Designed miniproteins, single chains, continued (5). Designs and how they scored, part 53

Each design is a single chain, and the fold is of that chain. pLDDT is the mean over its residues in the fold that is shown.

## One batch from the design tools (miniprotein)

Design m17820
Fold by ESMFold2-Fast:
Structure m17820 (fold): chain A 82 residues (1-82)
Amino acid sequence: DDDIDAATRAILDQMTARASQILGRPISAGQIISMLIQHRVNGASNAAIARRYGVSPGAISRTLRIASDALDQLRQTTAAIS
C-alpha cells in the first residue's frame, strides 16, 4: 500500500534527521535501529553505545528516545490504517 509506505518513510526520515542533528553527523535509520536493539535486546549501556559511535552518552539517550517515539508513531499509523 503506497500510503502505508509513504507514511513509514516519512516517520523514518524524520527520525533520521532529528538523530543526525543530536549526534552532529549524518546517520542512517538502520544505524539508529541498531543502537535501539543494542540497548534493549543486548543490554548495552548508553555509555557503551556512545563509545562505539564517538558521541556523548547524553546524545545516545536522546537518540534512543527519538527512535522509541518513531516506533510508537509507526505503531499508531499501522493501527489507524488497519
Scores: mean pLDDT 79

Design m17821
Fold by ESMFold2-Fast:
Structure m17821 (fold): chain A 96 residues (1-96)
Amino acid sequence: SARRKQIEKEIEEARKEMEREGVSEAERKAFDIRAEVELNNPDDEAAQIEALVEAAKALLEDPELRALLDELRDALLARRWEEARRLAERIRELLE
């Protein structure tokens, strides 16, 4: 599709810019996770949620934050909105 070709070009251009700017390996990994889901599963809400959490985990080394992100993913996929909100608030507090 025309959309797929456009996204592939944007991903390639972004990767070249990130390499030129010396962006960290963790940030490149997070970008690659998000880029892959945009390219292959643009309309899959579950795949988008999973990719968002995995990208966030690539940027964070704290095992408690990584575990909370896994719990947030599971709550969002199960549509447990109140649990997801509480987990997101806790993650935000730990990042402050």
Scores: mean pLDDT 82

Design m17822
Fold by ESMFold2-Fast:
Structure m17822 (fold): chain A 62 residues (1-62)
Amino acid sequence: MPSAYETGYLVGKAEALRLGADEAAAEAAGRIVGEGVQNATNSKEASEKGREAARLAEEGKA
């Protein structure tokens, strides 16, 4: 299975692209979600960090 970072990265990037973001914005969203998930030490923290990072990326404030 991919790493926590890769899983978050792919999910964030795919979601941004699905919402109509260009490649650069999708890459940024993926990196933010991936970093948030990778830095979490447990599943609850990973979920919360990933969700918050994705929200910030969608707002264009990442």
Scores: mean pLDDT 67

Design m17823
Fold by ESMFold2-Fast:
Structure m17823 (fold): chain A 62 residues (1-62)
Amino acid sequence: MKVDVTITTKPAVNVTSGEIYGIGDVIKDAEVVKELPDGNLLIETEEGLVLVGKSGVELTES
């Protein structure tokens, strides 16, 4: 199931491209690939993988 990821608390980094997503940015049509033990989420996007803090994002159905 694809979700839109809204950055709410901290900038996020695309670990594949190095692109930075700022607070208020929305990553559309993303997929949660993995929840890490530290509470971070690994998210697959059209531009590659993005690491976000679970408490620093809002997930909505795409």
Scores: mean pLDDT 78

Design m17824
Fold by ESMFold2-Fast:
Structure m17824 (fold): chain A 81 residues (1-81)
Amino acid sequence: HMEEELERMLEVIREWLRSHGVSEESIEWLVNSAKELFKTEYREELFELLERLVRAIEAGDDEAAHEALMELVRFLLEHVP
């Protein structure tokens, strides 16, 4: 079920952001923005960006994770009203 995978990825991202001192406000904005875009035509592209970020986090590659996070944030800012 794609919704279960989305929730799993968002929990990995939420915990990683929290461990790096990101505010709960920023974390909730990112999570809510991703959940909103998941309901739209941008679902597939969003999923690829989330997978890339989660893969980097799980590999312990902080540089790749930061790059993937910046791509995700840019995508969310472009497409969330």
Scores: mean pLDDT 86

Design m17825
Fold by ESMFold2-Fast:
Structure m17825 (fold): chain A 89 residues (1-89)
Amino acid sequence: MEEEIQKKLDEALEKAREAFQRVRDTMIKEAGEKAYQDFLDRLVEAARRVLVREGVSEEFLDKNFTPEEILDLVFRARLLKKTVREILE
């Protein structure tokens, strides 16, 4: 049962990643690279807020992780049903 839920979450995240990639390509084509960068910056900022609430410092994140790695940490923690703190151990 838990494995089935994780597989469905994996499939949802993979589909979301593919949809995000298409949104990226469309935004760059229609609104330019800056509009996509502004969108990405907002997603990263939201992810940072989640990580900070879970006990990771902003200074630690800024020093050790790229924006893409910050997003991956949040997705990985949710996928594995672990806190971000457990992932960073």
Scores: mean pLDDT 67

Design m17826
Fold by ESMFold2-Fast:
Structure m17826 (fold): chain A 72 residues (1-72)
Amino acid sequence: MQEVEIDDKGTFKATIDGVEDTIKLKIPKPNEITFVYSENTGKTGFAISSPDGKTVLVHFLETGEKVLGKKK
């Protein structure tokens, strides 16, 4: 699982299927799931926030890759 820093705007850099992309997502609220799309790879996923709101888990559907975003 890849760990990344998510900024206040929901932007982060991740490597998906060996390709780096800059992903912008809507930061999910509690009990919200937001859709994620990687333009450089064409991979789709979803994002959920931790109960404490400090992390966001992104799961890419085609690869099964998971990215843990930490809010700092």
Scores: mean pLDDT 79

Design m17827
Fold by ESMFold2-Fast:
Structure m17827 (fold): chain A 81 residues (1-81)
Amino acid sequence: MREEIEAEATAALAIMTASVVLRYLDKMSREELEEAIRRLERELARLKELLKTGLAEEEVRRAIEVLEEAIARLREKLEEL
């Protein structure tokens, strides 16, 4: 149970991080966008490893989807610059 709570908290924090990054999207420079993409890619890798454990699987899957969408939006913004 405690391990499941930690996994769910990790997923929730990843979603919040992506949401904050997307909120500042229009104010970000090319360099800031590239750094944000690298940060979210790292969190995505961590979530994919966490998914292999089976802990909080539904919440972790949702976080993966949210982060993949956020990374896509950041990449689209980078292409527009």
Scores: mean pLDDT 85

Design m17828
Fold by ESMFold2-Fast:
Structure m17828 (fold): chain A 65 residues (1-65)
Amino acid sequence: MTVLEREVPADVPADEGIAEAVAWLSRYREVASVGPVKEVSPTVAEAEVTLADGERVRVVVRRVP
């Protein structure tokens, strides 16, 4: 499974950070679906994205000060 990691400012909400990362990914790969956003910790959120070819990408967003 491919992992996409992105850093965002601490004031960016987890959902928004994931949405921005998915928007970037959609320019590179065709996105079929986005799974639920999971806050792993106060500074880390993740979501599993399924691509049109069936590949799954784990999108991880880190909120940094």
Scores: mean pLDDT 78

Design m17829
Fold by ESMFold2-Fast:
Structure m17829 (fold): chain A 60 residues (1-60)
Amino acid sequence: MRARGLVIDHMIEHGRPPSREELREIAREAGVSTRTVERIAREVAKMGARRAFAEFAQEA
């Protein structure tokens, strides 16, 4: 999915989730709705955050 790739690339390049404005631009570039990109960004962020927190909890 093109939109997912763009979201992941953005997060890797900037080290943070895309802003609402950036999500809108990604949606336009990928040819999908902004809602679709928001959903993808939330899923990617949750996966990364969960793994990081799981590792942190094991160290604590």
Scores: mean pLDDT 69

Design m17830
Fold by ESMFold2-Fast:
Structure m17830 (fold): chain A 80 residues (1-80)
Amino acid sequence: AEEFLEEVRKRAEEALNEAKKDPSKGDQAIAELNRVASEAWRKAREATPEDREIYLEAARYAFQASQEVKKLKEENDKKK
């Protein structure tokens, strides 16, 4: 479970950094982060009570990162 959380954090950070470097990739980053959050939610439902909280944290992290990417994209679009 902990290894999954670290992988999700790394993926979220990479997606966020890619969107910061190239705002045109924002939609791709949001889609990827939403997919990861969905996967984490699915794993949480199948997990033991102890592991469930770790998967839920991974889902929250991915969702929060997707919201940050969306905000960056909207701010860039306003500058247009």
Scores: mean pLDDT 78

Design m17831
Fold by ESMFold2-Fast:
Structure m17831 (fold): chain A 76 residues (1-76)
Amino acid sequence: SQKIVDEAIKKDPSLADQRPLLLKLGKEAVEGDEVSDSLLRAYSVVAALPLKVDKKEFERITQAIYDYYMKEAEEE
């Protein structure tokens, strides 16, 4: 998770302000299999989006995508 976060920030320096959120999500992924899969899906979707938005909006989008995959995982 830290390695993925570091690589993301290297590719898009605007994500540097989001490091605490990305590290928190990465830590949660280590604590459970379902959470880990949902987090990986969220990272993949966020990485594919050509986003250059405000910090608050980026956090909102990342959280919404993460919540969506977490909810799907709980239903299966």
Scores: mean pLDDT 58

Design m17832
Fold by ESMFold2-Fast:
Structure m17832 (fold): chain A 73 residues (1-73)
Amino acid sequence: AEARAKALAAEAQAAADEEERIALGVEILALEAEKLKEQGKKEQALEGLEKMIAETTDEKAKKGLLEVKEKLK
């Protein structure tokens, strides 16, 4: 009983944290892409973003990555 109640609470907490982690992950990738662009490696930044977009199954993360890619053009 305790194990299941604790698992449900952990899942609820993990779900909230997961949305924030996804948002932070996209923001970190955006900063890394900008850093690569500043170094003259814009093509490498775009290729990395395209790969991440292809591997991403979360719609919010995918939309964020697409926006970052568009701004890098």
Scores: mean pLDDT 71

Design m17833
Fold by ESMFold2-Fast:
Structure m17833 (fold): chain A 72 residues (1-72)
Amino acid sequence: MAKVREVEAALKAGDVERALALIEELVDAGDYEAAFEALRILEERFPEFSQEQRELVLRALRALGKRHPELA
């Protein structure tokens, strides 16, 4: 729960890079339930991101999917 709240706080602050790093930490730790909840929050906010933030998110999610194909 604490990590998911950190992701939400980072996104609220506009720190998309930190939010993505926290999601990677959750996936690498095997906390898939928390990781999926964090990804859901990220997806809900995706239309509100700048073009640069959207490109950063898509690149990061593509890299994460290659490392963790179970999340695809």
Scores: mean pLDDT 78

Design m17834
Fold by ESMFold2-Fast:
Structure m17834 (fold): chain A 115 residues (1-115)
Amino acid sequence: AAQRELWARLPEEHRAELEAIADALLEEFRKKAPELQQLADEVGALIRAGDIVEAIDLLVKKAVDLLENNTEENKSKAKLLEELAKKLAYIAQAIRYLAEGREELAEEYLAKAKA
């Protein structure tokens, strides 16, 4: 709820930049986990709606669900989901900093997301 309101208050230019970074991360994820493309699409839709915290929660929940069937394939997919969730968490923090007018801190966290 709160994160979605921060997203709505951002200038369009900032939202476009954040969406572009998120889309690049999702494309890399789709390349590494093509079986999870539907999940990636749902995560992308949540981010565009400003529900990035819900997107992170969805990724974490899927990772936990996969680890119940503890195969090497599921461990690998869970790691990819956790890495994506971490990078989206950096974007979520950057959104908060941008909403506060803390552009330098936002740039630092976006750099972490891109790494």
Scores: mean pLDDT 86

Design m17835
Fold by ESMFold2-Fast:
Structure m17835 (fold): chain A 68 residues (1-68)
Amino acid sequence: SAEEEAVRARIEEARERVRELERRGAPKSQVLSLRALVDQAERLLAEGDVAGARAVIDMAFAEAERVE
């Protein structure tokens, strides 16, 4: 679905953001926490929970904004 594709694209965008934070020297604990959220969103999407995946990935972006 278009919603599922949008969530998948957002998960990939979050992964790139986490890699960029790591390259810029963000604390390892914060990088690991963000990776855990991205992994959780991917698992939810794989289980067919598109709404849950979206909620978790939005949390990951909000958390990344605080780190940056």
Scores: mean pLDDT 86

Design m17836
Fold by ESMFold2-Fast:
Structure m17836 (fold): chain A 58 residues (1-58)
Amino acid sequence: MKTFYATQVDDRLPAAARERVLRQMEAIHKAISEAEKKRDLTTEEIGLLAHKVVEELR
C-alpha cells in the first residue's frame, strides 16, 4: 500500500477541483500516447510534454 506519492485524484476534493485534475491527467496521457505513436520518447521528453499540456489547460 502506498500512502505517499499519490498522484491520483483525491476523492475528498470538491467535484470542480477533481474535474480539473482529471482533465489535466487525461490530456497528458493523450498527448504522450500520440507522440509515442510517431517515435519512442525519452523520460525527459515525456516530462517536457506533460508540462506543456498542463500549461495549455491553465
Scores: mean pLDDT 66

Design m17837
Fold by ESMFold2-Fast:
Structure m17837 (fold): chain A 67 residues (1-67)
Amino acid sequence: ALVPTSPAPAPAELNLTAAQAEALRRALEALAAELGVSLETVLAAIQRYTREFGYLPALSELPALLA
């Protein structure tokens, strides 16, 4: 049986506490270093994806978004 579609995450759901934002920043910096790109590039890719699809990309999808 099909279930109702949940609403897409609102931009406000991307607003984290300072501690959560710091932890996420650290994780994204590590990913950026692994991929050889800047943190700003990673953040831009996440924002672009969220704008296009209305939800956050999986971390495994970020390398494709940065291509």
Scores: mean pLDDT 66

Design m17838
Fold by ESMFold2-Fast:
Order: structure tokens, then C-alpha cells, then sequence
Structure m17838 (fold): chain A 64 residues (1-64)
């Protein structure tokens, strides 16, 4: 459902913020999000790509 997708996206964005705050390598964060999204059967390929794009955009914003 759209609600499930929004919850997954929100959790991945929250984990991304925490990981960046802890000094985790951005490339490792993106790779982990890509792997996690790929493993989630409730996500379409388009939804996975959108979530990964939002994570990349958030990382760019936090590191600016």
C-alpha cells in the first residue's frame, strides 16, 4: 500500500540521517539502502528507484 511505502521511505531517510551524523561513508549508506530496497517484495522497481534517489538527495543536502 502507499502507506507502507511511505513508512519504508521515512525509516530509510531517518536511518540515513543517523548514519551521516555518525560519520558513515555515504557510498556504504547508498549501497545498504539499494540492497534493502531490492530485498523488499512490497516495493516496485520504480518505488525502489525513487527511495534511492531521495536518499542520495538527502545525503547531498546534509553534506553541503
Amino acid sequence: SDATVAIIEGQLLAVTRDAIAQGVDPARIVAAVEAGARAMSSLTPAQRAAIVARVRALIAELLA
Scores: mean pLDDT 83

Design m17839
Fold by ESMFold2-Fast:
Structure m17839 (fold): chain A 99 residues (1-99)
Amino acid sequence: NAGIAHYNLGLLYEKLGNYDEAAESYQKAIEAYNKAYSLNPSEEKKNGAAEALYNLGVLYEKLGKTDEAILAYRKLIELFPDSKYVPDAEKRIEELEAV
């Protein structure tokens, strides 16, 4: 599944400080997981997409891209409301919108 490969590449780029490439890799991971889920639904594919969206939001926060971070967190909550990342995403949105 291409989703895992793109996600791992995103993690690697983030660790190296290549934040633009990390964001692009996380976006490709989300797209690949969503496409894979539409073809063969599974909890693992859903969890992969939610995790990539959460990490993309955190990355956008680090880059000062507040609006993009909020959009990533909102998309996670909308598409994956049962995700373990939802409570943290909600808290981050509240903190970012309180400014």
Scores: mean pLDDT 83

Design m17840
Fold by ESMFold2-Fast:
Structure m17840 (fold): chain A 80 residues (1-80)
Amino acid sequence: MDKRLHKVVISNLPKDTDMDKLKEELLKRPGVTKVEVDKENNTITVYSDRSPQVLKASVEGVLKELKLYEAKVSEAVEVE
């Protein structure tokens, strides 16, 4: 069964954000396959084999848990 990968970009993260903890929490979510951290730009790209809606909800859930309500989550885009 060929699962399409989707990605979202998290931006507008505070500079004092614990990026390593955020990455670990994102990787614990079901269907998250890869997390790329850009500490210089304070952005994180999250990849998932789940639907766009599930990926976005999982990311938003982690951000809420970590009190990162200022963060912006992009639209989920299919990766080929």
Scores: mean pLDDT 79

Design m17841
Fold by ESMFold2-Fast:
Structure m17841 (fold): chain A 53 residues (1-53)
Amino acid sequence: LLDEVKEKLSKGESVTIEGYEGGGGMKAISTASNLRKTLGVSSDQISSKVLPP
């Protein structure tokens, strides 16, 4: 996941981490937040989306 995100960002692409409402949605939010902190990028570059059940 981290290597895939790095590759997309190096190409100037944004990344969205998706998860279904509930555990998946919260995991998507946490994963996106951790990736932003690790790579030093903004929510414009790495975002999260919670999908309805």
Scores: mean pLDDT 76

Design m17842
Fold by ESMFold2-Fast:
Structure m17842 (fold): chain A 94 residues (1-94)
Amino acid sequence: MEIEELVKKMAEIFGVEPTELPEPIDDVAARIREQVARLEAKGYDREEAVINLLSSLEAEHGLLKPEDLRALAKQLGIPEETIVEYLKEKLDRI
């Protein structure tokens, strides 16, 4: 619910509609997991690595739909709260 409200607010502010990932969610999640593992091996925190990779993903593909963000959180084994924090930080920078 809160993810949907935050995405809706960003869509209104940016004047865009949320978009679907052009790739299957499982493939995107697998790629992110591999990148997170590499970053953790370099001393990055898992949550920080995930937030940075989500930011990069949305920079490439645009604002993602709440359902895709939620599916990514589930596939990556991260709490939805991490996505909510990411979205709130993004809103605070507008």
Scores: mean pLDDT 79

Design m17843
Fold by ESMFold2-Fast:
Structure m17843 (fold): chain A 81 residues (1-81)
Amino acid sequence: KSGLELAIDSLIEAAKTLSKEELQAALKQWVAIASKIFSPEVVKELEALYKQLLDAAVNKAPREEIKAILEKLKELVAKAR
């Protein structure tokens, strides 16, 4: 629903094509933006979930696992606002 949640969806599809360097750069940009919007505790959880999402995509984890991580990420973003 929010632009942030849509951006997360686009990012997971892009992550399957991007190199590890690009994925780490994207993670750092995401954390920097999140730190201006959310509390430090929420940012830490977002960073952990986002890193887990990228690692799963790089390792070709089952789509169900990737979707579960993505849904948790979206839920945390929606709650934390």
Scores: mean pLDDT 68

Design m17844
Fold by ESMFold2-Fast:
Structure m17844 (fold): chain A 68 residues (1-68)
Amino acid sequence: SVTEETIERLEEALREGLENGESVEEIAKRLAEIYLETEKKYHPSKEERDKIKRKIIELLGEKEAEAA
């Protein structure tokens, strides 16, 4: 599904950002770009959007905890 593929893309973007030593701000920008591309191309349902947004919050929370 688009939701599952988007979540996998978000997880890969976080891993790549961590490997490259990117800041929380840089990673957040990349995750936001992935979300916006999915929104623009596929127009996911509210439930699908909410699931993707929750995953972004979770991933950014993990990175912020590591940066602190």
Scores: mean pLDDT 76

Design m17845
Fold by ESMFold2-Fast:
Structure m17845 (fold): chain A 97 residues (1-97)
Amino acid sequence: ASKKEQEGVSLLSAAAINMAGAEASALIAERLAKDPKATREQIEKYYRDSLLNAEAAEKNAEEAVRILGDKFQKDRDKILERVKKAVERAKEIVEKV
């Protein structure tokens, strides 16, 4: 494989990891919101972590498609959809606390 193809695959893998990070942080925020011992600051931290992971996932997925071509657009679209849902979920949780 070319050096650019290896770079593109690495970026797509990084995007998937960041997507999983955004989803995990959103789930932790939801769990903390149900815990009477959890602080607003802890919930806000995981919301911020979900935003940072979502931003990294979007950037890495877009760059991967630029390198690898349009055959990977569906993979990018799935990553973007999942991080958007994770961020929206975490935002709703923070707004209710």
Scores: mean pLDDT 88

Design m17846
Fold by ESMFold2-Fast:
Structure m17846 (fold): chain A 98 residues (1-98)
Amino acid sequence: MAEVREAMRKALEEEAGRFRRGLLEITKDNPKRFEAGRIVSEAADKAIEAEDPETAANLFKEGARQAASLLSPEDAQKVLQLADEEIERFLKRVEEIR
């Protein structure tokens, strides 16, 4: 359990960092990009403290949805797609450690 939590934390930190970079690139011309980035960072911090990968993924996905709500429909779709891809990579990484 401790090994899984540590692996989950590391995987989530790496994928959250990748997501934040992608979010900033998608929203480079959006005045709310930094507010969206803050929402995602707060969601990632909560997800890192989660007891299991499923809960972590759900917390991160909810944060991505909140950030997307501040954006244009086009940017929101790109951000949500990026979030789904990052969650898939995170869950795959956690499974590979087991």
Scores: mean pLDDT 80

Design m17847
Fold by ESMFold2-Fast:
Structure m17847 (fold): chain A 91 residues (1-91)
Amino acid sequence: HMEEARRYLEQALEHAALASRAALDAGDEELARRVGELADRAERYYERGDADGVREVARELEELARRSRDPEAARHLRQAAKYLERLAESL
């Protein structure tokens, strides 16, 4: 349902923003930029109803979480990915 899908997108974007903030606080501007680009891609896929595209962004966020040495950024990246997976299931 579209209302539920929108809520999952909002939660994913909030966690992505928190991950970017944690990355910037840790001095990792590249991670912050990459997360912002992935958040923009997720919104575009959502607007098109592209569940596979949303899942691809979720996988990339989980990969960034596994490679992140900052546990706070990694936690928020995993939460963003989880909400994007729920978003894809709701499309």
Scores: mean pLDDT 88

Design m17848
Fold by ESMFold2-Fast:
Structure m17848 (fold): chain A 108 residues (1-108)
Amino acid sequence: GGLDDLNKALEEAKSKLPKDAELRIRRTPDGVYFEVTFTVDGVTITVYFAPGTGYYLVTTSDDGLSPSQLRSRNLVILEGQIPTDSIDDIPETLVKIVKEAEEKVKSL
């Protein structure tokens, strides 16, 4: 349970995402997030996903800002919510968000 389950979900997600993607669990003042950082057409994209709520946020900002700071500064290019019924659903949810983020950036 707890951290071990989250680490297992992280490793499974790594196997399903692009090899150049960096994945970590990040603790911020806003809460605990899965952070996925990857590059599309020379643009660095960061995805934040909150497993407790299913909330996610996508940014092209490299300033190391928290999700709340990104929102307050209008640096969010994509935002939504995908509720997960269990921790086992997190890897597939992260794959879906990353694909949506890639499509969004390519459309900019």
Scores: mean pLDDT 80

Design m17849
Fold by ESMFold2-Fast:
Structure m17849 (fold): chain A 91 residues (1-91)
Amino acid sequence: MTPRELIERGLELARRLAKEGDYGSAYELLVEAIRLARAAGDEESEKRAQELADEVVEKALKEGSKPGSPELTREARELIEELRRKLEELE
């Protein structure tokens, strides 16, 4: 899987987590996506992930964060590990 494909999956899952009000898990996922985008030189994906992270932070400050569904939270943890592993391959 390419860095771009992993980042796209991260953005999609972060939007789903944010929709459930799990801004904490969404933010953690977006931080790892931003790191991978920077390492890969993908300025477009970095910008999209940062814009979503800014929205997630604003919502968390206004509404608070609650845990998402166990399935989405597990999927987020697994994808964070994949993003970190891919980052290590590029460093």
Scores: mean pLDDT 86

Design m17850
Fold by ESMFold2-Fast:
Structure m17850 (fold): chain A 110 residues (1-110)
Amino acid sequence: MSPIVKKIEELVKEGKSIEDIILEAVREVGRLLGLPEEVIEELLRILRELFAGADPAEVGRRLGELAAKHKLPQELRDFLTVAVGLYLTKVPKEEMIEALKKMAERIYNS
């Protein structure tokens, strides 16, 4: 089991919100893939704005610009696409957590 999956399970046991779980999962994936901390924090800032009710189309544009500017790995782009998509479609928390864990494990083993 990947360190990222363990972190997700710890946050679930602590009763953290799905938003907090997504933010920490993205942070751990970014670190695993070797992103600079400044880039990770900018990515998390954009996601926090989405969770605060920012326009999804504008958030998508900003995430795309960040991905192009910093040449974000495909694995991270795919992870973000799944996490944001599930969040916006209001998938049940349990199903969202399971999807994030499966993707994180695949990224760790790639």
Scores: mean pLDDT 87

Design m17851
Fold by ESMFold2-Fast:
Structure m17851 (fold): chain A 109 residues (1-109)
Amino acid sequence: SALFERWLEFFRRVLAGDFAPLEAALAARLADAPLPVQIAARLELVALEVDPTDASALVRLAELVLQDPAAPAVARAFAAALARARAEGRELTDEELRALIERVLAEAA
């Protein structure tokens, strides 16, 4: 449940284009990391701001922010679902997002 709510909040922020909380979370997580690692994480955030369907950027940022071993699977599933919704000229619904997170987390358990 707590992990589900963290994933839902992460994706809702991405969909809203609200990257300031993600930038703050990355800055806190990487405070003691070498400067090149901090710069690389910020570049992933910029890539996601440009293209929120960038699966590689979503995976890297989710791994850093949520620290969940299922991050690659959940992030890639979200990227694919968002790309499909956009190709169909519609937005990804909260209901679809919840179902996606529940499915992938269950498969990872």
Scores: mean pLDDT 83

Design m17852
Fold by ESMFold2-Fast:
Structure m17852 (fold): chain A 87 residues (1-87)
Amino acid sequence: SSEQEKLAEDLVARFYNEIYEGVAAGRTEEATAAAIEAVLAGIRRHQIPDEVLRRAIAALEKQAAKETDPAVRAGLLRLIAALREEV
């Protein structure tokens, strides 16, 4: 549903904000691990369906390909791997 698509988009947007702030603060590993767990918890809590997750994964893969910061890109690839385990 459009509501579940918005929830998935909000979870991804929070991930971007948290990882960029974490990288800037020199806390890349801590911020990345926490941000991934927050996304997974949100997906489980809202019972986001597989079809929405597959679309989110595809969008994240496109974003990772365009990401120029290697630490942020590594975080995105790690999130993608974690999300694939949920589908």
Scores: mean pLDDT 86

Design m17853
Fold by ESMFold2-Fast:
Structure m17853 (fold): chain A 74 residues (1-74)
Amino acid sequence: MKPSILATGMEMRVLGLYEDGDMKGAEEVIREGLGLPLSAEDYERLARVAERIGFDDLAREAREKAERLSSIPP
């Protein structure tokens, strides 16, 4: 339920690439994360990172994945 070390690591990688000017690398890390079987909290964190740096399509996809997992009964 809380963001994992994996999601935190991906956020750090994305922000590092963004600060280095590697927008393509940042996008690829987010896309890689979206391909993994992550928790709803992990997808929500990826959505926020993507939204923050302007990848609105990836942010929407991550948020949709998070919503699907959150709408499943416990």
Scores: mean pLDDT 77

Design m17854
Fold by ESMFold2-Fast:
Structure m17854 (fold): chain A 96 residues (1-96)
Amino acid sequence: MQVTISPSSLTVEEGEKATLTFTASGSGIDAILWVRQRLDDPELREVLAVALGASSLTLTIENVKPEDTGVYYAEAVAADGSVVRSQGTTLTVKPK
C-alpha cells in the first residue's frame, strides 16, 4: 500500500479556500481518514473526514482562518487492520 498527499505544503491567505488531496493505492483499503495534529497538544488528534472503501479523499476548507494552520496527514486503514500514514502536509494561513 502506498499513501501520497498533495500538496506537501500549502500557504493561503485568510478567507481563501485550501484543498488537500490524499491518495492511497493498493488492494484491501477499508477506510481513509484525514487527521489534524496539534503541536500544542500532541495527544489531541482530530479526525476531520472519513471515507470508507475509497482510494482518495479531499479535505476542503472553504474559509480558512489562522487557527487552521497546522500539520495535516491522512491514514489509510487496510482490511487486515494495518494503518499507513502519509507524510505531514503543513498548511499555513496568512492573516489579513
Scores: mean pLDDT 75

